# Designed miniproteins, single chains, continued (5): the designs that were tried, part 84

Each design is a single chain, and the fold is of that chain. pLDDT is the mean over its residues in the fold that is shown.

## One batch from the design tools (miniprotein)

Design m18902
Fold by ESMFold2-Fast:
Structure m18902 (fold): chain A 83 residues (1-83)
Amino acid sequence: MLSPEVAEENYRTLKEVDERLPEIEEEIRAETDPVKRAALIAALSMDIAAAEFVLPSVDEEKQRELREFIERARRVVEEGLAA
């Protein structure tokens, strides 16, 4: 498990990504270059993996928030890949 300090720091970074998720979704939808679109999707997929890695190291309330983020972010990735 991560140290509490490192887990809290990663959680804050992931919350910033969650706040920007509508913007990230619009960027993916607007991107017409397949390579650039794939890079945006890959970056979000890495944020999902980071959230899953941090999940067991934070309290139950933060775990709930991270699970909700993972669910939303996975939908954005799936929609981006389907386009």
Scores: mean pLDDT 84

Design m18903
Fold by ESMFold2-Fast:
Structure m18903 (fold): chain A 110 residues (1-110)
Amino acid sequence: SLDDRAIELMERAVEILKEFIEKYKDKLTPEELKNLRGILNAFEALLEHARERREVTDQMIGAALTLIDEAIDFIKELEKKGKVPKSDAEKFINELRRIADELRALRAER
């Protein structure tokens, strides 16, 4: 279903964010780590709500897209600060953008 596909895409975004945090946590300030964990926690709460309801609304997709955009912008800032190599930043950003594009496509099919 479209709901199952949206949940799968949200799960993939959460896993990408977890991988990024674990890889770079020792290079981040406490404030930067708090901000990234805030995005992750918000995304996990959204995903839990979607799973409990067994449905994904257009508003939920919109919230997921906002969280992905916030994560992308934060990764870009960390790359500019020299805390994340450009190649790695581009890899994580491209994976998140692909998920965002698929979520937008699912929203358009509703």
Scores: mean pLDDT 89

Design m18904
Fold by ESMFold2-Fast:
Structure m18904 (fold): chain A 85 residues (1-85)
Amino acid sequence: TEKLIEETARAVVEAAKQTGAPEEVGQRIKEMILRAVEEDREAVLKAAEEAKKLAEEKKDEPLTEELFKKMVPAFFPEAYELLKE
């Protein structure tokens, strides 16, 4: 289960790099995901499973900005507002 979160975080970083986003942004998102698992593990696990399913559905396509926004709010709605900065 924790490995699912780590794999999803890694997939987000790879997708961000593929869309041309700065590598630093992807790493910050990964850190936010890992930190939130300490706060509410069950909610993060459920969100990670949903996000991974979305990523697998679009496996043949790079994560577009729209899909990336949908994945981030599913994990951490508040984190999405922070990342917008």
Scores: mean pLDDT 58

Design m18905
Fold by ESMFold2-Fast:
Structure m18905 (fold): chain A 112 residues (1-112)
Amino acid sequence: MKEIQEIIEKMLRELQALEPEYQAAVDAGDGVALAEVLERMAEIVKKGGEELSKVAPPDLAEKIRKASEKLAEKLKEMARAVRAGDKEQVEELTKKAEEAEKELIEVIREAL
């Protein structure tokens, strides 16, 4: 429980550490920088999901991996929207990614 929560918190902290760069890129309209940040976020999520799957009960390890992969996919979709210059789509996909994060956390807590 504490171990799983700590892994989640680490993953979230790493994602939050990228938020200032993400916001700066959005404000500057720097699609290249923003896409790069989103790529790094996706990698953090994938790595975190792998770590969590190793400590989760077998029945929920697959759900955790799936949820992590879905979140990473959302971040990839955001990179596409950034390339299109569609801030509204970026904001919507950001909300979907945050929703996916919450789902991942809930699945992990149920895995305890």
Scores: mean pLDDT 78

Design m18906
Fold by ESMFold2-Fast:
Structure m18906 (fold): chain A 91 residues (1-91)
Amino acid sequence: MMEEMRRKAEEAKRELKDIKDTTLKTTSVPEGKKVIEEGYREGLRLIERGLRERNVEKGIREAVIKITAGVLRAIGIEIDAELAKRKLEAL
């Protein structure tokens, strides 16, 4: 059980890193990048907490929610920045 929980945590951390790296490559706005990186860091903390509390499934679930929320916010920031740029260029 302990070894299996550790493996699940390490796999989840790799998946979170891949999500972070992929989304950062497609994000141009610095504020959006910060939100993604914050979501990733919080996700890692949630997975580690899940391991300490021997509830790795809960930790992973909370981490996925956190990084997903971060990515969605970053997308919104990117859209807003693009719209602002287009309005400025139309002046």
Scores: mean pLDDT 82

Design m18907
Fold by ESMFold2-Fast:
Structure m18907 (fold): chain A 80 residues (1-80)
Amino acid sequence: GDAGEGLGILKKHLTEEQRDELGKKISEIGRKTKDPEEAAKKSAEVAEEMLKKYAPELSEEEIKTAADGVGELVKDALGG
């Protein structure tokens, strides 16, 4: 699925520490935001901002793919 492509981009372009930072920010969003769609949007925005900061070599399309993948995972986690 698209989440697999997005996770691949994160693993190649973010360090383990940066991925842990992303995970902590997503967890905070999930605690504060109970609407799965809103939480997914906020999590995707955080992923996009981190990729723009730490992986500026990525194309806009690659950043969108990774951010969309993060949003989908958050929606699934909160919807289940």
Scores: mean pLDDT 80

Design m18908
Fold by ESMFold2-Fast:
Structure m18908 (fold): chain A 87 residues (1-87)
Amino acid sequence: DLAEILRKLVEKYGLPSEEFSGLILAVIEKYKLSEKEIEEMLKLAKKYKIPIEHVILAYIKKEKDLEKIGKLPLSDVLAELGREVGL
């Protein structure tokens, strides 16, 4: 169960206990992100204090500038992730 794996990784990395949305799960499935890639993104989110949604967007866009992505409003990030999965 992908959602269960994500919950365990979030707990392990000490991120806020906010549950991953179905949108994030849809993005992970579409891009076939591995558990290791998800773990790497969670480590980056914790290290730089950036929400996981911003890090996922940066990763799928192959954007290396996390400061640039981190400045986007969460609403814009969620809208872009939605477009990536056809919502």
Scores: mean pLDDT 72

Design m18909
Fold by ESMFold2-Fast:
Structure m18909 (fold): chain A 72 residues (1-72)
Amino acid sequence: MSAGAKEMKAQYDKLLAKIKAGTANAQDVEAAKVAATLYIGLDSHEKGESAKEAQKRADEKAAELDALFAAA
């Protein structure tokens, strides 16, 4: 994983922690979705995975984040 992908994942992990703690707002969830899309895209590109596989993983993460926010 590249330095850029690691930075985006660290940002995602911070936002995920806020969502799980119940302290996140809707903007934090949106930012977490963006960070997840970016680090998944970078990691998938480095692994030689297709754009379709990266998009599927990003969509799955977005659904997980929405479910966590709704449950908090």
Scores: mean pLDDT 80

Design m18910
Fold by ESMFold2-Fast:
Structure m18910 (fold): chain A 78 residues (1-78)
Amino acid sequence: AEEDFERDVALALGEIMLAVGIIAARRHPDPEVAEKAIKLGREGLDRLQALHDAGATPEEILREAKRYAKEIDELLKS
């Protein structure tokens, strides 16, 4: 019960992190960079849902979310 709640919270936090990344990507002046970053963010959202559905730990979900968020941030800085 508590672990399930923590997994749900981890998914929600991860989804927020990636949604923020997608919003930032949509505002990028280079449309090619914006498109790639948005696609990466959407891929990350699908991946977080798949991890949650597979019973991944809160720590695994958050680690993966942070990895995608970092990749989006690095792409937007290029």
Scores: mean pLDDT 88

Design m18911
Fold by ESMFold2-Fast:
Structure m18911 (fold): chain A 60 residues (1-60)
Amino acid sequence: ALTDAQLDFIRRLRDAGVSEDAIKEATVLLKAGKTNEEVAVVLVHKGLLTNEQVQEVFQS
């Protein structure tokens, strides 16, 4: 199960307009033990998350 902090991270990704495919990838990586920051780096490298969305997600 995901922690409250990881669930909040997923909520922020959705609020930032990140695709459901990117959300599924993020969920898999979080369950594999990656941090929110490590997940964001992977999604940016895959082109699933913009630098603007990273700022929005980590601003709150």
Scores: mean pLDDT 83

Design m18912
Fold by ESMFold2-Fast:
Structure m18912 (fold): chain A 91 residues (1-91)
Amino acid sequence: LEEELKEAEKKLEEVIEEGARRLYEVEGPVAPPSSIFRSVEGAKAFAIDTAEGKNTGDAYPVTEEGKKVVEELEKEGSEALEKIKELKEKL
């Protein structure tokens, strides 16, 4: 159970890091200078909020690929968080 929890937490971290990387690469070049997607830190903060279901919608991707990344982050993030919650309740 502890090993499964660590693996689930690692999966969430990998989902966030990959999503942030993809958002920075596809949204950054087309975003205005004030955009959260113009920095690696901003893209990561957005990816964390999106994966955790805390995204307020105030900043959103404009590219089709960026929108797809958000959908994948919401799905994979929700699945990872649900697994983490289930495992924590068993500890």
Scores: mean pLDDT 78

Design m18913
Fold by ESMFold2-Fast:
Structure m18913 (fold): chain A 72 residues (1-72)
Amino acid sequence: MASPETIALVRAFARALGLSDEDIEELVEIAKKAPTDEEARQAVLEYLRSKYGPEAAERFEAAWEAHRKALQ
């Protein structure tokens, strides 16, 4: 299961992007189903590209890299 920190990042990102509470929880559930943080990242990126377009995915990649640097 993805880490609590990764789940918190996904929820915060979705809220910042202006998603509805229903869409935020859908994105969070996608992340929770992944067995690792990296697989959660890939699943979320694929979902964002398909539903919201490449710009949303690029913004998430930037947020993920910032989060990763803060943990190292």
Scores: mean pLDDT 80

Design m18914
Fold by ESMFold2-Fast:
Structure m18914 (fold): chain A 65 residues (1-65)
Amino acid sequence: KKEEAEKALERLRKRVETAEALMDQPGAIRGVAERELPVLRERLTKAEQALKEGKYDEAIEIANG
């Protein structure tokens, strides 16, 4: 299940990258990204901590939402 957790974190990292890219867009799109980005970053941090602790199922759940 470590591989599943790593894949889930990789997907979450890509979501963070996408949200960061949307910060370059003006208006409502940027506003959505500004709201979502802190939540996505917090989830990534927690998922990475769970992965480091060997809590693969928890890491997957956090990363997927």
Scores: mean pLDDT 77

Design m18915
Fold by ESMFold2-Fast:
Order: sequence, then structure tokens, then C-alpha cells
Structure m18915 (fold): chain A 71 residues (1-71)
Amino acid sequence: MEAAFEEVAAKIAPAEQAIRQQILANPDMPQSQRDAYRNQLLALRLEVARANPAALELLRQALEEVERERA
């Protein structure tokens, strides 16, 4: 279980980082583009939830932090 979680977390981290950098690099990003990135983060979160439901809350909190950094 730990190995599977670590593999998924390793894939999620660079994806979240890339999305965060895109949002920070374009503060005037259109709403449609922001929605697309949000949907990508949600899809990644669902993938982790399928593999390890216990990680869902941690990813939800991480996503909230990304949104807070935008504000």
C-alpha cells in the first residue's frame, strides 16, 4: 500500500506544481482556462482516491492551499 501511494504521490506532485506555476505565471488567466486546470487537479485527486481513499482528504487540503495561494 505504501509503495502504491508513493508512486501516485510522485506523479501528482509534479502535475500540481506545473498547474500552480501556470496559474501564478498568468494572473489574468481566463476563467475557462482556470476551470480546465481545476478539472485536471480534480481528475488527479480521483485517481489517488481510487488507489488510496485515505489520501483523499490530504489532497483536498492541498488543493485548497493552491486556491488560497491564488487569492
Scores: mean pLDDT 65

Design m18916
Fold by ESMFold2-Fast:
Structure m18916 (fold): chain A 103 residues (1-103)
Amino acid sequence: SMSLLKAIGYILRLIGLLLDVELNPDDKELAIKALKEAKDIVKDAIKMVKEGKLDRSLAIKMGKIAIELANLAKKLFPDDEEVQKLADEVIKLANELIELAEK
């Protein structure tokens, strides 16, 4: 399935973004870019779940990895307003994705 391949690709990309931020803990611009990309992935995953095109267990995994990335960015840049705002947006969307997948 093309949707399964896309879902696996998104999971691997989210893991890659998490690792990039973890390995570069002082790179704020990298963290911001990673959060923006994770936000786009989660938004597309929400659309795919609503259209019945995404496996629910994979959607939950995507949401959990996105939350882990967002929490890491918040911890690394606690005083950066843009990072905190983007991370909170990612957490909100990822929780929406998980709730949609669990129904």
Scores: mean pLDDT 91

Design m18917
Fold by ESMFold2-Fast:
Structure m18917 (fold): chain A 80 residues (1-80)
Amino acid sequence: TAAEEVRKAVEEARKRKLSELAAAVAAMHLTGASLGEVSAATGIPVGRLERAYNGFRDFIEEAVAQGITDPVEIAEALNA
């Protein structure tokens, strides 16, 4: 499910010391999951996710346009 994919992305980001927020909103964008679904899957509050998505949206859209389809890779690129 979309929620399961988001959860896996956040867990992998945590393992790799990357931004869990960036991974969550990148996975949300790629899967089409709602803010509520992502919040339920990750434990991150809806308002925090909305703020993060608005902040990272242009970067996420650019990364996807360049062919990056892994939310963890998007989180890593944002940290670089």
Scores: mean pLDDT 84

Design m18918
Fold by ESMFold2-Fast:
Structure m18918 (fold): chain A 86 residues (1-86)
Amino acid sequence: MHMTMDDLLAEAERRGREIEASFEKLSEEVEREARRLLDKYRALLDTLTVAQLFEAIAAFLLANPDAPRGVKVLLDAILREYNRRK
């Protein structure tokens, strides 16, 4: 099969819409990505309190009120998983 840039973009858009649609139930993909980010930034996050992480997320959302629903759901998942680990 021959893949073009248009094929890649069409698939990414389709997958993005599927992910967005699943966010009503907080998909496994969002939870997996939250865990991946927490693991990647573990050394930094282990120095923070839940309140400090919440404040950072709140400040980001206030600065980016037009952020897509998927971003907001992912940030919520990150906060919930971080709190669960404490």
Scores: mean pLDDT 68

Design m18919
Fold by ESMFold2-Fast:
Structure m18919 (fold): chain A 93 residues (1-93)
Amino acid sequence: KSTRLLILAEALEEISETAATRKLSAEQLRNIAEALRVISDELERLGEHELAARARALADQVLAHIDAGDLAAAQETLATGSKELSEQLRKAA
């Protein structure tokens, strides 16, 4: 469990770095939001229900910004939220 949480934390840190440093398309942002849903499902299986809910909420927020046509808000939400979630996963590990 601990090792798997650290691997997921590293993946979230990479997502945050990508969102902070690169200009992402709506398709790329949707693909990353879907990856966050997969991470949420894995956290549920690991018994990390609160962290799973946070990952799901982050994915839903990113998608809501995309649907509103605000790709800048989607990308900022993804960068900040993925970094915070990564830190929480490291703390839980």
Scores: mean pLDDT 86

Design m18920
Fold by ESMFold2-Fast:
Structure m18920 (fold): chain A 77 residues (1-77)
Amino acid sequence: MAEEYFEKAKELLRDPSAPESRVLILGANSGMEYKDKGDYEKALEYLEELAELAREAGRDSVAEGLRKLKEIVEYES
C-alpha cells in the first residue's frame, strides 16, 4: 500500500527524533511498490515529493537518499 508508506514517511519527517533510516525505508517501500506495479511516474513523483519535504525539514541526508532512489527507479524504467 504505497500511499500508506508515503503518508507515514511524511509524518516521520515532521518528527525530529525519528531515525533517518526509518524515513528512507518507508520512502523506498512507497517507491518500490509503485515500481512493481509498473507505475514508474507515480514512483518518481512520490520519491521527488518526499525528497523535497525532507529538504524543507532540514533532513538533507534523507533528501539525498531519496533522490538517489529516484535515480535508480528512473534507470530501471
Scores: mean pLDDT 73

Design m18921
Fold by ESMFold2-Fast:
Structure m18921 (fold): chain A 92 residues (1-92)
Amino acid sequence: SLLEKMRNDKAFADRYLAENPDLGVAATLLDEFVRRGEWEKAKEILSLLTEEQLEMVLIASDLPDEVREALRKAVEPKGELDMDKLWEIRES
């Protein structure tokens, strides 16, 4: 599967996010919000993703396993990813 390939090939995962800018922006914002302790914004970003996109972003993240697991359990993915929504969350 695509997720399996991303888990086993870091270069592939990084390139895939670079080729999918909306996912790349979501991953960057997730990392920044978690680093700043803005957990509600981090969860809001992840809720915009599909289940598959959420796993892609978490696989490509530099977050510890326990943090990734906590986010998986706290978020219900809706599959509504939109660049405008990402910017609204960033500016709020």
Scores: mean pLDDT 81

Design m18922
Fold by ESMFold2-Fast:
Structure m18922 (fold): chain A 77 residues (1-77)
Amino acid sequence: SQLDQLQQQLDQLQFQLNLQKIVLGGTEITIARMEASNGDPALIAHNRATAADLQAQIAALQQQIAALQQQIQQLLQ
């Protein structure tokens, strides 16, 4: 059914979101450790750029999830 297809897509996007959040968390820990140890400024800047890119991807996934959740809710009404 259409509901089954949307639920399957939602589950896949939720899985991807969780993976991206884990990667972001690891990147943020790496940045914090490098800053605490007076690490290479160029590597810190590179990791911050990576974190910003991951945050943008997470935001896009959250928007897609919200849109799918809204579609599912409308079909259930």
Scores: mean pLDDT 91

Design m18923
Fold by ESMFold2-Fast:
Parts: sequence; C-alpha cells; structure tokens
Structure m18923 (fold): chain A 81 residues (1-81)
Amino acid sequence: MSPEELFEKAREIVGAAGRALAEALARLSPEEQARLLERLEEALRELDAALQEAIDAGDAERALELAEEAAATVARVVAEA
C-alpha cells in the first residue's frame, strides 16, 4: 500500500469515527454531550499530538495506526457514555 493509500485509509477511519460520534451526541442530553466531549478531549490529547507528528513526518503507516487507535478510543468512550 502506498503512503497516499495509507493516508486515505486513515482519513476514512477518522471520518467513520466522527460520524459515529455525531450520531451518539444526537441521542444525548446537553449535559451528557458535554461530559462525553470532555472525556474524549482528555482521552485523545496525546493521540492528537502523536498523529500530527506522524503526518508532519510523512509517516503514513504510523498515521494509520494512530487513526485506528483514535477510532477505537472514540468507540470505547461512546460505549461508556
């Protein structure tokens, strides 16, 4: 798989996680939405920094791994909400 294909796959994974999050948020009260978003911000803080470093370095394989970890983190936090 080329670096371009790996970045595209990472983008698709992040997009799917974002859609799942939006759907979950639509089912929650404003208080529950705020709590979920706070938990996600805390859980994704280190992953967001690492993902940006991988993108800046052109490390598509690392970016894909981090995108998958971020998506799994979103799914876990959403399930716990």
Scores: mean pLDDT 80

Design m18924
Fold by ESMFold2-Fast:
Structure m18924 (fold): chain A 73 residues (1-73)
Amino acid sequence: MEEEVEKIAEELEKEFEKDGLTPAQRAHRAAQLYNDYLGKDLVKAEAYRRVAEKHAQPMADGGRAGAATLAAS
């Protein structure tokens, strides 16, 4: 399972390199693929999620769910 997920992620990364996509474009495309395969193919969805996270990390700003934790002391 994990090896299959990583292999699919690597194949997607190679296609992105071949197409000359920037990290931002790779993150966006991988996120769209993740959504397309959510509920249809969990292995492919997981692989695409990992690619999206890898390329989105510098742009994520970490602000997605911080507000609730800030109030919990």
Scores: mean pLDDT 70

Design m18925
Fold by ESMFold2-Fast:
Structure m18925 (fold): chain A 68 residues (1-68)
Amino acid sequence: SMEDRLLENLERLEELFEAYRAANRLDGMQEIADSLRAMAEEARRRGLEEVAERLERKAEQIEKDIAA
């Protein structure tokens, strides 16, 4: 399903985020936040509001880490 695919992609992006964070790669962290935002928009278009909110929360968390 689209929901399963989005959640699997979220898990992969979370792993990649941890690698970029450990390497202090702010550019890579921003790309992940941007990708999560795009995925959240797709989830909302498909009526997957809970998935969209989860993706948005992760993007916001990453953006706060970059700003810190």
Scores: mean pLDDT 88

Design m18926
Fold by ESMFold2-Fast:
Structure m18926 (fold): chain A 85 residues (1-85)
Amino acid sequence: MTDQQIMTSVRDSIDTMIQMYQNMNYPQSSIDQLQTVRDTVDTMIRNDSSMDQFIDTMISQANSSQDPFVSSFINSLVDRARSMR
């Protein structure tokens, strides 16, 4: 699997989680955090960013999140991306 395919898979997982959070009426702040992460991932895909930059950026986003569920979800995506590399 290419780095681009891994990042695209992560973006698709974030899109799915955003839809789930919206359907469950989660706080807008949590949805906004996921959308920020999604936009960051999309930008990194478009800019052909390295996997190392991607992982470091995702870890930074998880550490900056005030929502423990958002942080945990992002960390799970990082673990999955590492396993697919």
Scores: mean pLDDT 82

Design m18927
Fold by ESMFold2-Fast:
Structure m18927 (fold): chain A 78 residues (1-78)
Amino acid sequence: SLEELRKEYVKLADEYIELRGQIFEAESELQRAKAEGADPETIAELQKRIDELRSEYETVEKRLAELKAQIDALEKQQ
């Protein structure tokens, strides 16, 4: 239903904003770790986390675009 699509969109939009914040913080932490001479293992872990967050961000972005298109199509029929 349109109501279910809107609910899913709002939930994913919140997740999208949260992921953006998490990526920014993780990238900041990586830069600090590098500047402080952290262990290579710690740096690799932070990079892996950033890569995973970016993959999630791209997935959510794609799903938001799909949901928006579906919502817009249904709203035009009303």
Scores: mean pLDDT 87

Design m18928
Fold by ESMFold2-Fast:
Structure m18928 (fold): chain A 87 residues (1-87)
Amino acid sequence: DEKFEQLKRLVEGLLASTDIKLNKEELKLLTMLIMSDSEIKPSEFIEAIKNNDKKKLEEIEKEIKSALTPEEIALAEKVAEEVYEKL
């Protein structure tokens, strides 16, 4: 699936550029954020994780979950699983 492969490449590239270790749930949220085409930049999400900004992370999660369909969430879960297993 081209969409799956493109999303996977974007997530892997972003992780490589930031040198950050994300857990599976954080990878899922990052993948969902990239899919949502939100005004929130992936770099803002990564900064929030680095700074342990719980309030910002909760706001980001709420925004992206409201923007995505169940099918998009399922796709994000698959991409996050593949990327996480490779880490």
Scores: mean pLDDT 78

Design m18929
Fold by ESMFold2-Fast:
Structure m18929 (fold): chain A 66 residues (1-66)
Amino acid sequence: SEDEELERFRKEMEARLDAATSPADVRQIEAEAGARILEYAEKNPDFAVRLARIAQELRDRAEAKL
């Protein structure tokens, strides 16, 4: 389901951001997340918006730690 996909995406992003040791690592994680969201936007733009909101929330948390 979309909810399971969102939860999986969130957990993967959190784990990768928590493991990031530099701003360059965060930028790489953001770029990869952005590419995945863009792929979904071609097929399901509403779902892509939900993924983007999760990515933004997690980016804000990562930036607060750096």
Scores: mean pLDDT 79

Design m18930
Fold by ESMFold2-Fast:
Structure m18930 (fold): chain A 89 residues (1-89)
Amino acid sequence: SSMAQKYTELAKEAAREANEYAQRAAELARRGDVEGAREYARRAWEAAKEAMEYANQSIEAGGGSEAVTAATAGALSAIGAGFDAGLPV
């Protein structure tokens, strides 16, 4: 449905943000900026949660496969960022 496609696009956008925050967290961790890495890992986790919520909305609208793939990628990015920063995700 058009609603499933809309939520899929939102899930992809949130997953993209999670990946960007995760990359920033990794960069800060490599520089020894522990507090900066933790802040961006937290942001990556919040973006991943948003992607998962949009994926759920896409599923309820009759879609979800592509949105679930995007949300999974976002979650993996957030997990990696959390590991780099020493934080639970």
Scores: mean pLDDT 85

Design m18931
Fold by ESMFold2-Fast:
Structure m18931 (fold): chain A 98 residues (1-98)
Amino acid sequence: SERHKLMREVVLLEAEATLHWMRVFILIKSKEPKEVILKEIEEALKTIEEVLKRLEELLKRAEELGDEELVEVIRKEIKWLEELKKELEKLKEEVKKE
């Protein structure tokens, strides 16, 4: 079904953003060099920006289907990723100061 296809796409996009965030966190905990951490943060920010654009497209498709539940799920994911982007931008500036 179209709903199943859209849900699958949302889950995969969510997983992609989460994996990049986890990589940044692991590198920080492992006390990797500043340059390595900054590069991973930059890649994570790029991935989140791309994921947000794709989620906006999926949101439009969900709205066209009248799937209120899926619309709510996608809106919550967009909000979470926007907050994650802000946190990563803040973290990037903090790492630069070290």
Scores: mean pLDDT 84

Design m18932
Fold by ESMFold2-Fast:
Structure m18932 (fold): chain A 80 residues (1-80)
Amino acid sequence: SDAKKNFARYSAELKKMGATKTVDKGQQLVDAGGIETGASLLRWTVEQYPKDKKKSEEMGTKGLELSLKNLEEELKKKKE
């Protein structure tokens, strides 16, 4: 799918700039079922903070962490 291709592409760009923590958090979101959101947030991070490792790790990781928490809360509500 487009989301999987985008995730792979923007993960590679983030790894090139050394923003590995952002990629690792993105993978956690994908593993939880959030591939569309993960791909979009990695793309946003690369486009907003090109070649800026510190901002990519700081802002990208925070966005991904918030999205992961939101997804986990939605999954808990569905089990009620």
Scores: mean pLDDT 81

Design m18933
Fold by ESMFold2-Fast:
Structure m18933 (fold): chain A 69 residues (1-69)
Amino acid sequence: GEREELRRRLASLKSKKVPSDEQAEAVRLAALKYNLSEELARRILRYLASTEVEDPEAEAFRIAELLAP
């Protein structure tokens, strides 16, 4: 499923791209809303940095919702 595919992508990312302030803030807000672990928040941030999504807030919230309990 999509949740399992996202977990695999997050685990396999080897990107050394530095996240933008916008991406970091998006993940911070998503982590607060969905009570994400620090490790999961870092993985999502790395994913956003590697993917260069147009709307990092929407993508962070989408991933957080899928991976949260």
Scores: mean pLDDT 78

Design m18934
Fold by ESMFold2-Fast:
Structure m18934 (fold): chain A 77 residues (1-77)
Amino acid sequence: AMSRREVLNQNIETVEGWIKESKNEKVIEELKKAKELYEQALKSTDPDEQKKLMREGIIHESSATLLEVLEYLNKKS
């Protein structure tokens, strides 16, 4: 199993890549929010706070993914 710090660093790399590739401002906003939350989680010394921030980051990353899917479907339908 990966450590929580390794997972957070991987998530930060992933959202940074998506921010660089995305042209959708709403998607970029959600990804930036996820990145901020993951970075705050890395700085936290409280395991419960770190878990909470990581979960919130995942919610924003998932929101960005949903927005991209909905835009794709609207353009194709």
Scores: mean pLDDT 84

Design m18935
Fold by ESMFold2-Fast:
Structure m18935 (fold): chain A 89 residues (1-89)
Amino acid sequence: SDLIRSTFEHNFELALQAGDLSSAKSALLGLIDLEIAEAKAEGDPASYIEELETLKEKVLSAQSLEEIEQIYNDLSVLHLKRAVYKVTP
């Protein structure tokens, strides 16, 4: 939901500002899990869900905030791609 997503995004921003890798990973995992749940509920292509699960694996393996920020950018790109296909047949 928008409220839950906004909460995770806010927590992610706070974690980045604090330099807290553990909290940043937790917030980003929450965002990715929301996207996977939404994609499965809407019957999105298996390839899209696979890309999201790959990002989740990258978050779990990340050792730096720089890696986490890159994964967040990748998630944002995937989310925009999905939104475009949802409104353009």
Scores: mean pLDDT 82

Design m18936
Fold by ESMFold2-Fast:
Structure m18936 (fold): chain A 64 residues (1-64)
Amino acid sequence: KPFTVDNEKKTLIADLPAGDYTIVTPDGKKIDLSMPAGEHYISGLKPGTYQLYRGDELVGTVEV
């Protein structure tokens, strides 16, 4: 699965190809990520819906 959530740690796990990505938080904040291929961990999350974009393409959506 490209996304999982660790509810105990409130951490998103993103297993993605190498590239530039943008995460949109529930409050509309954008987090820009330049990532190598593999698993990446994003912690300190507020509850709600997170969207992942690759450029203008919506790649995935996760709920925390």
Scores: mean pLDDT 73

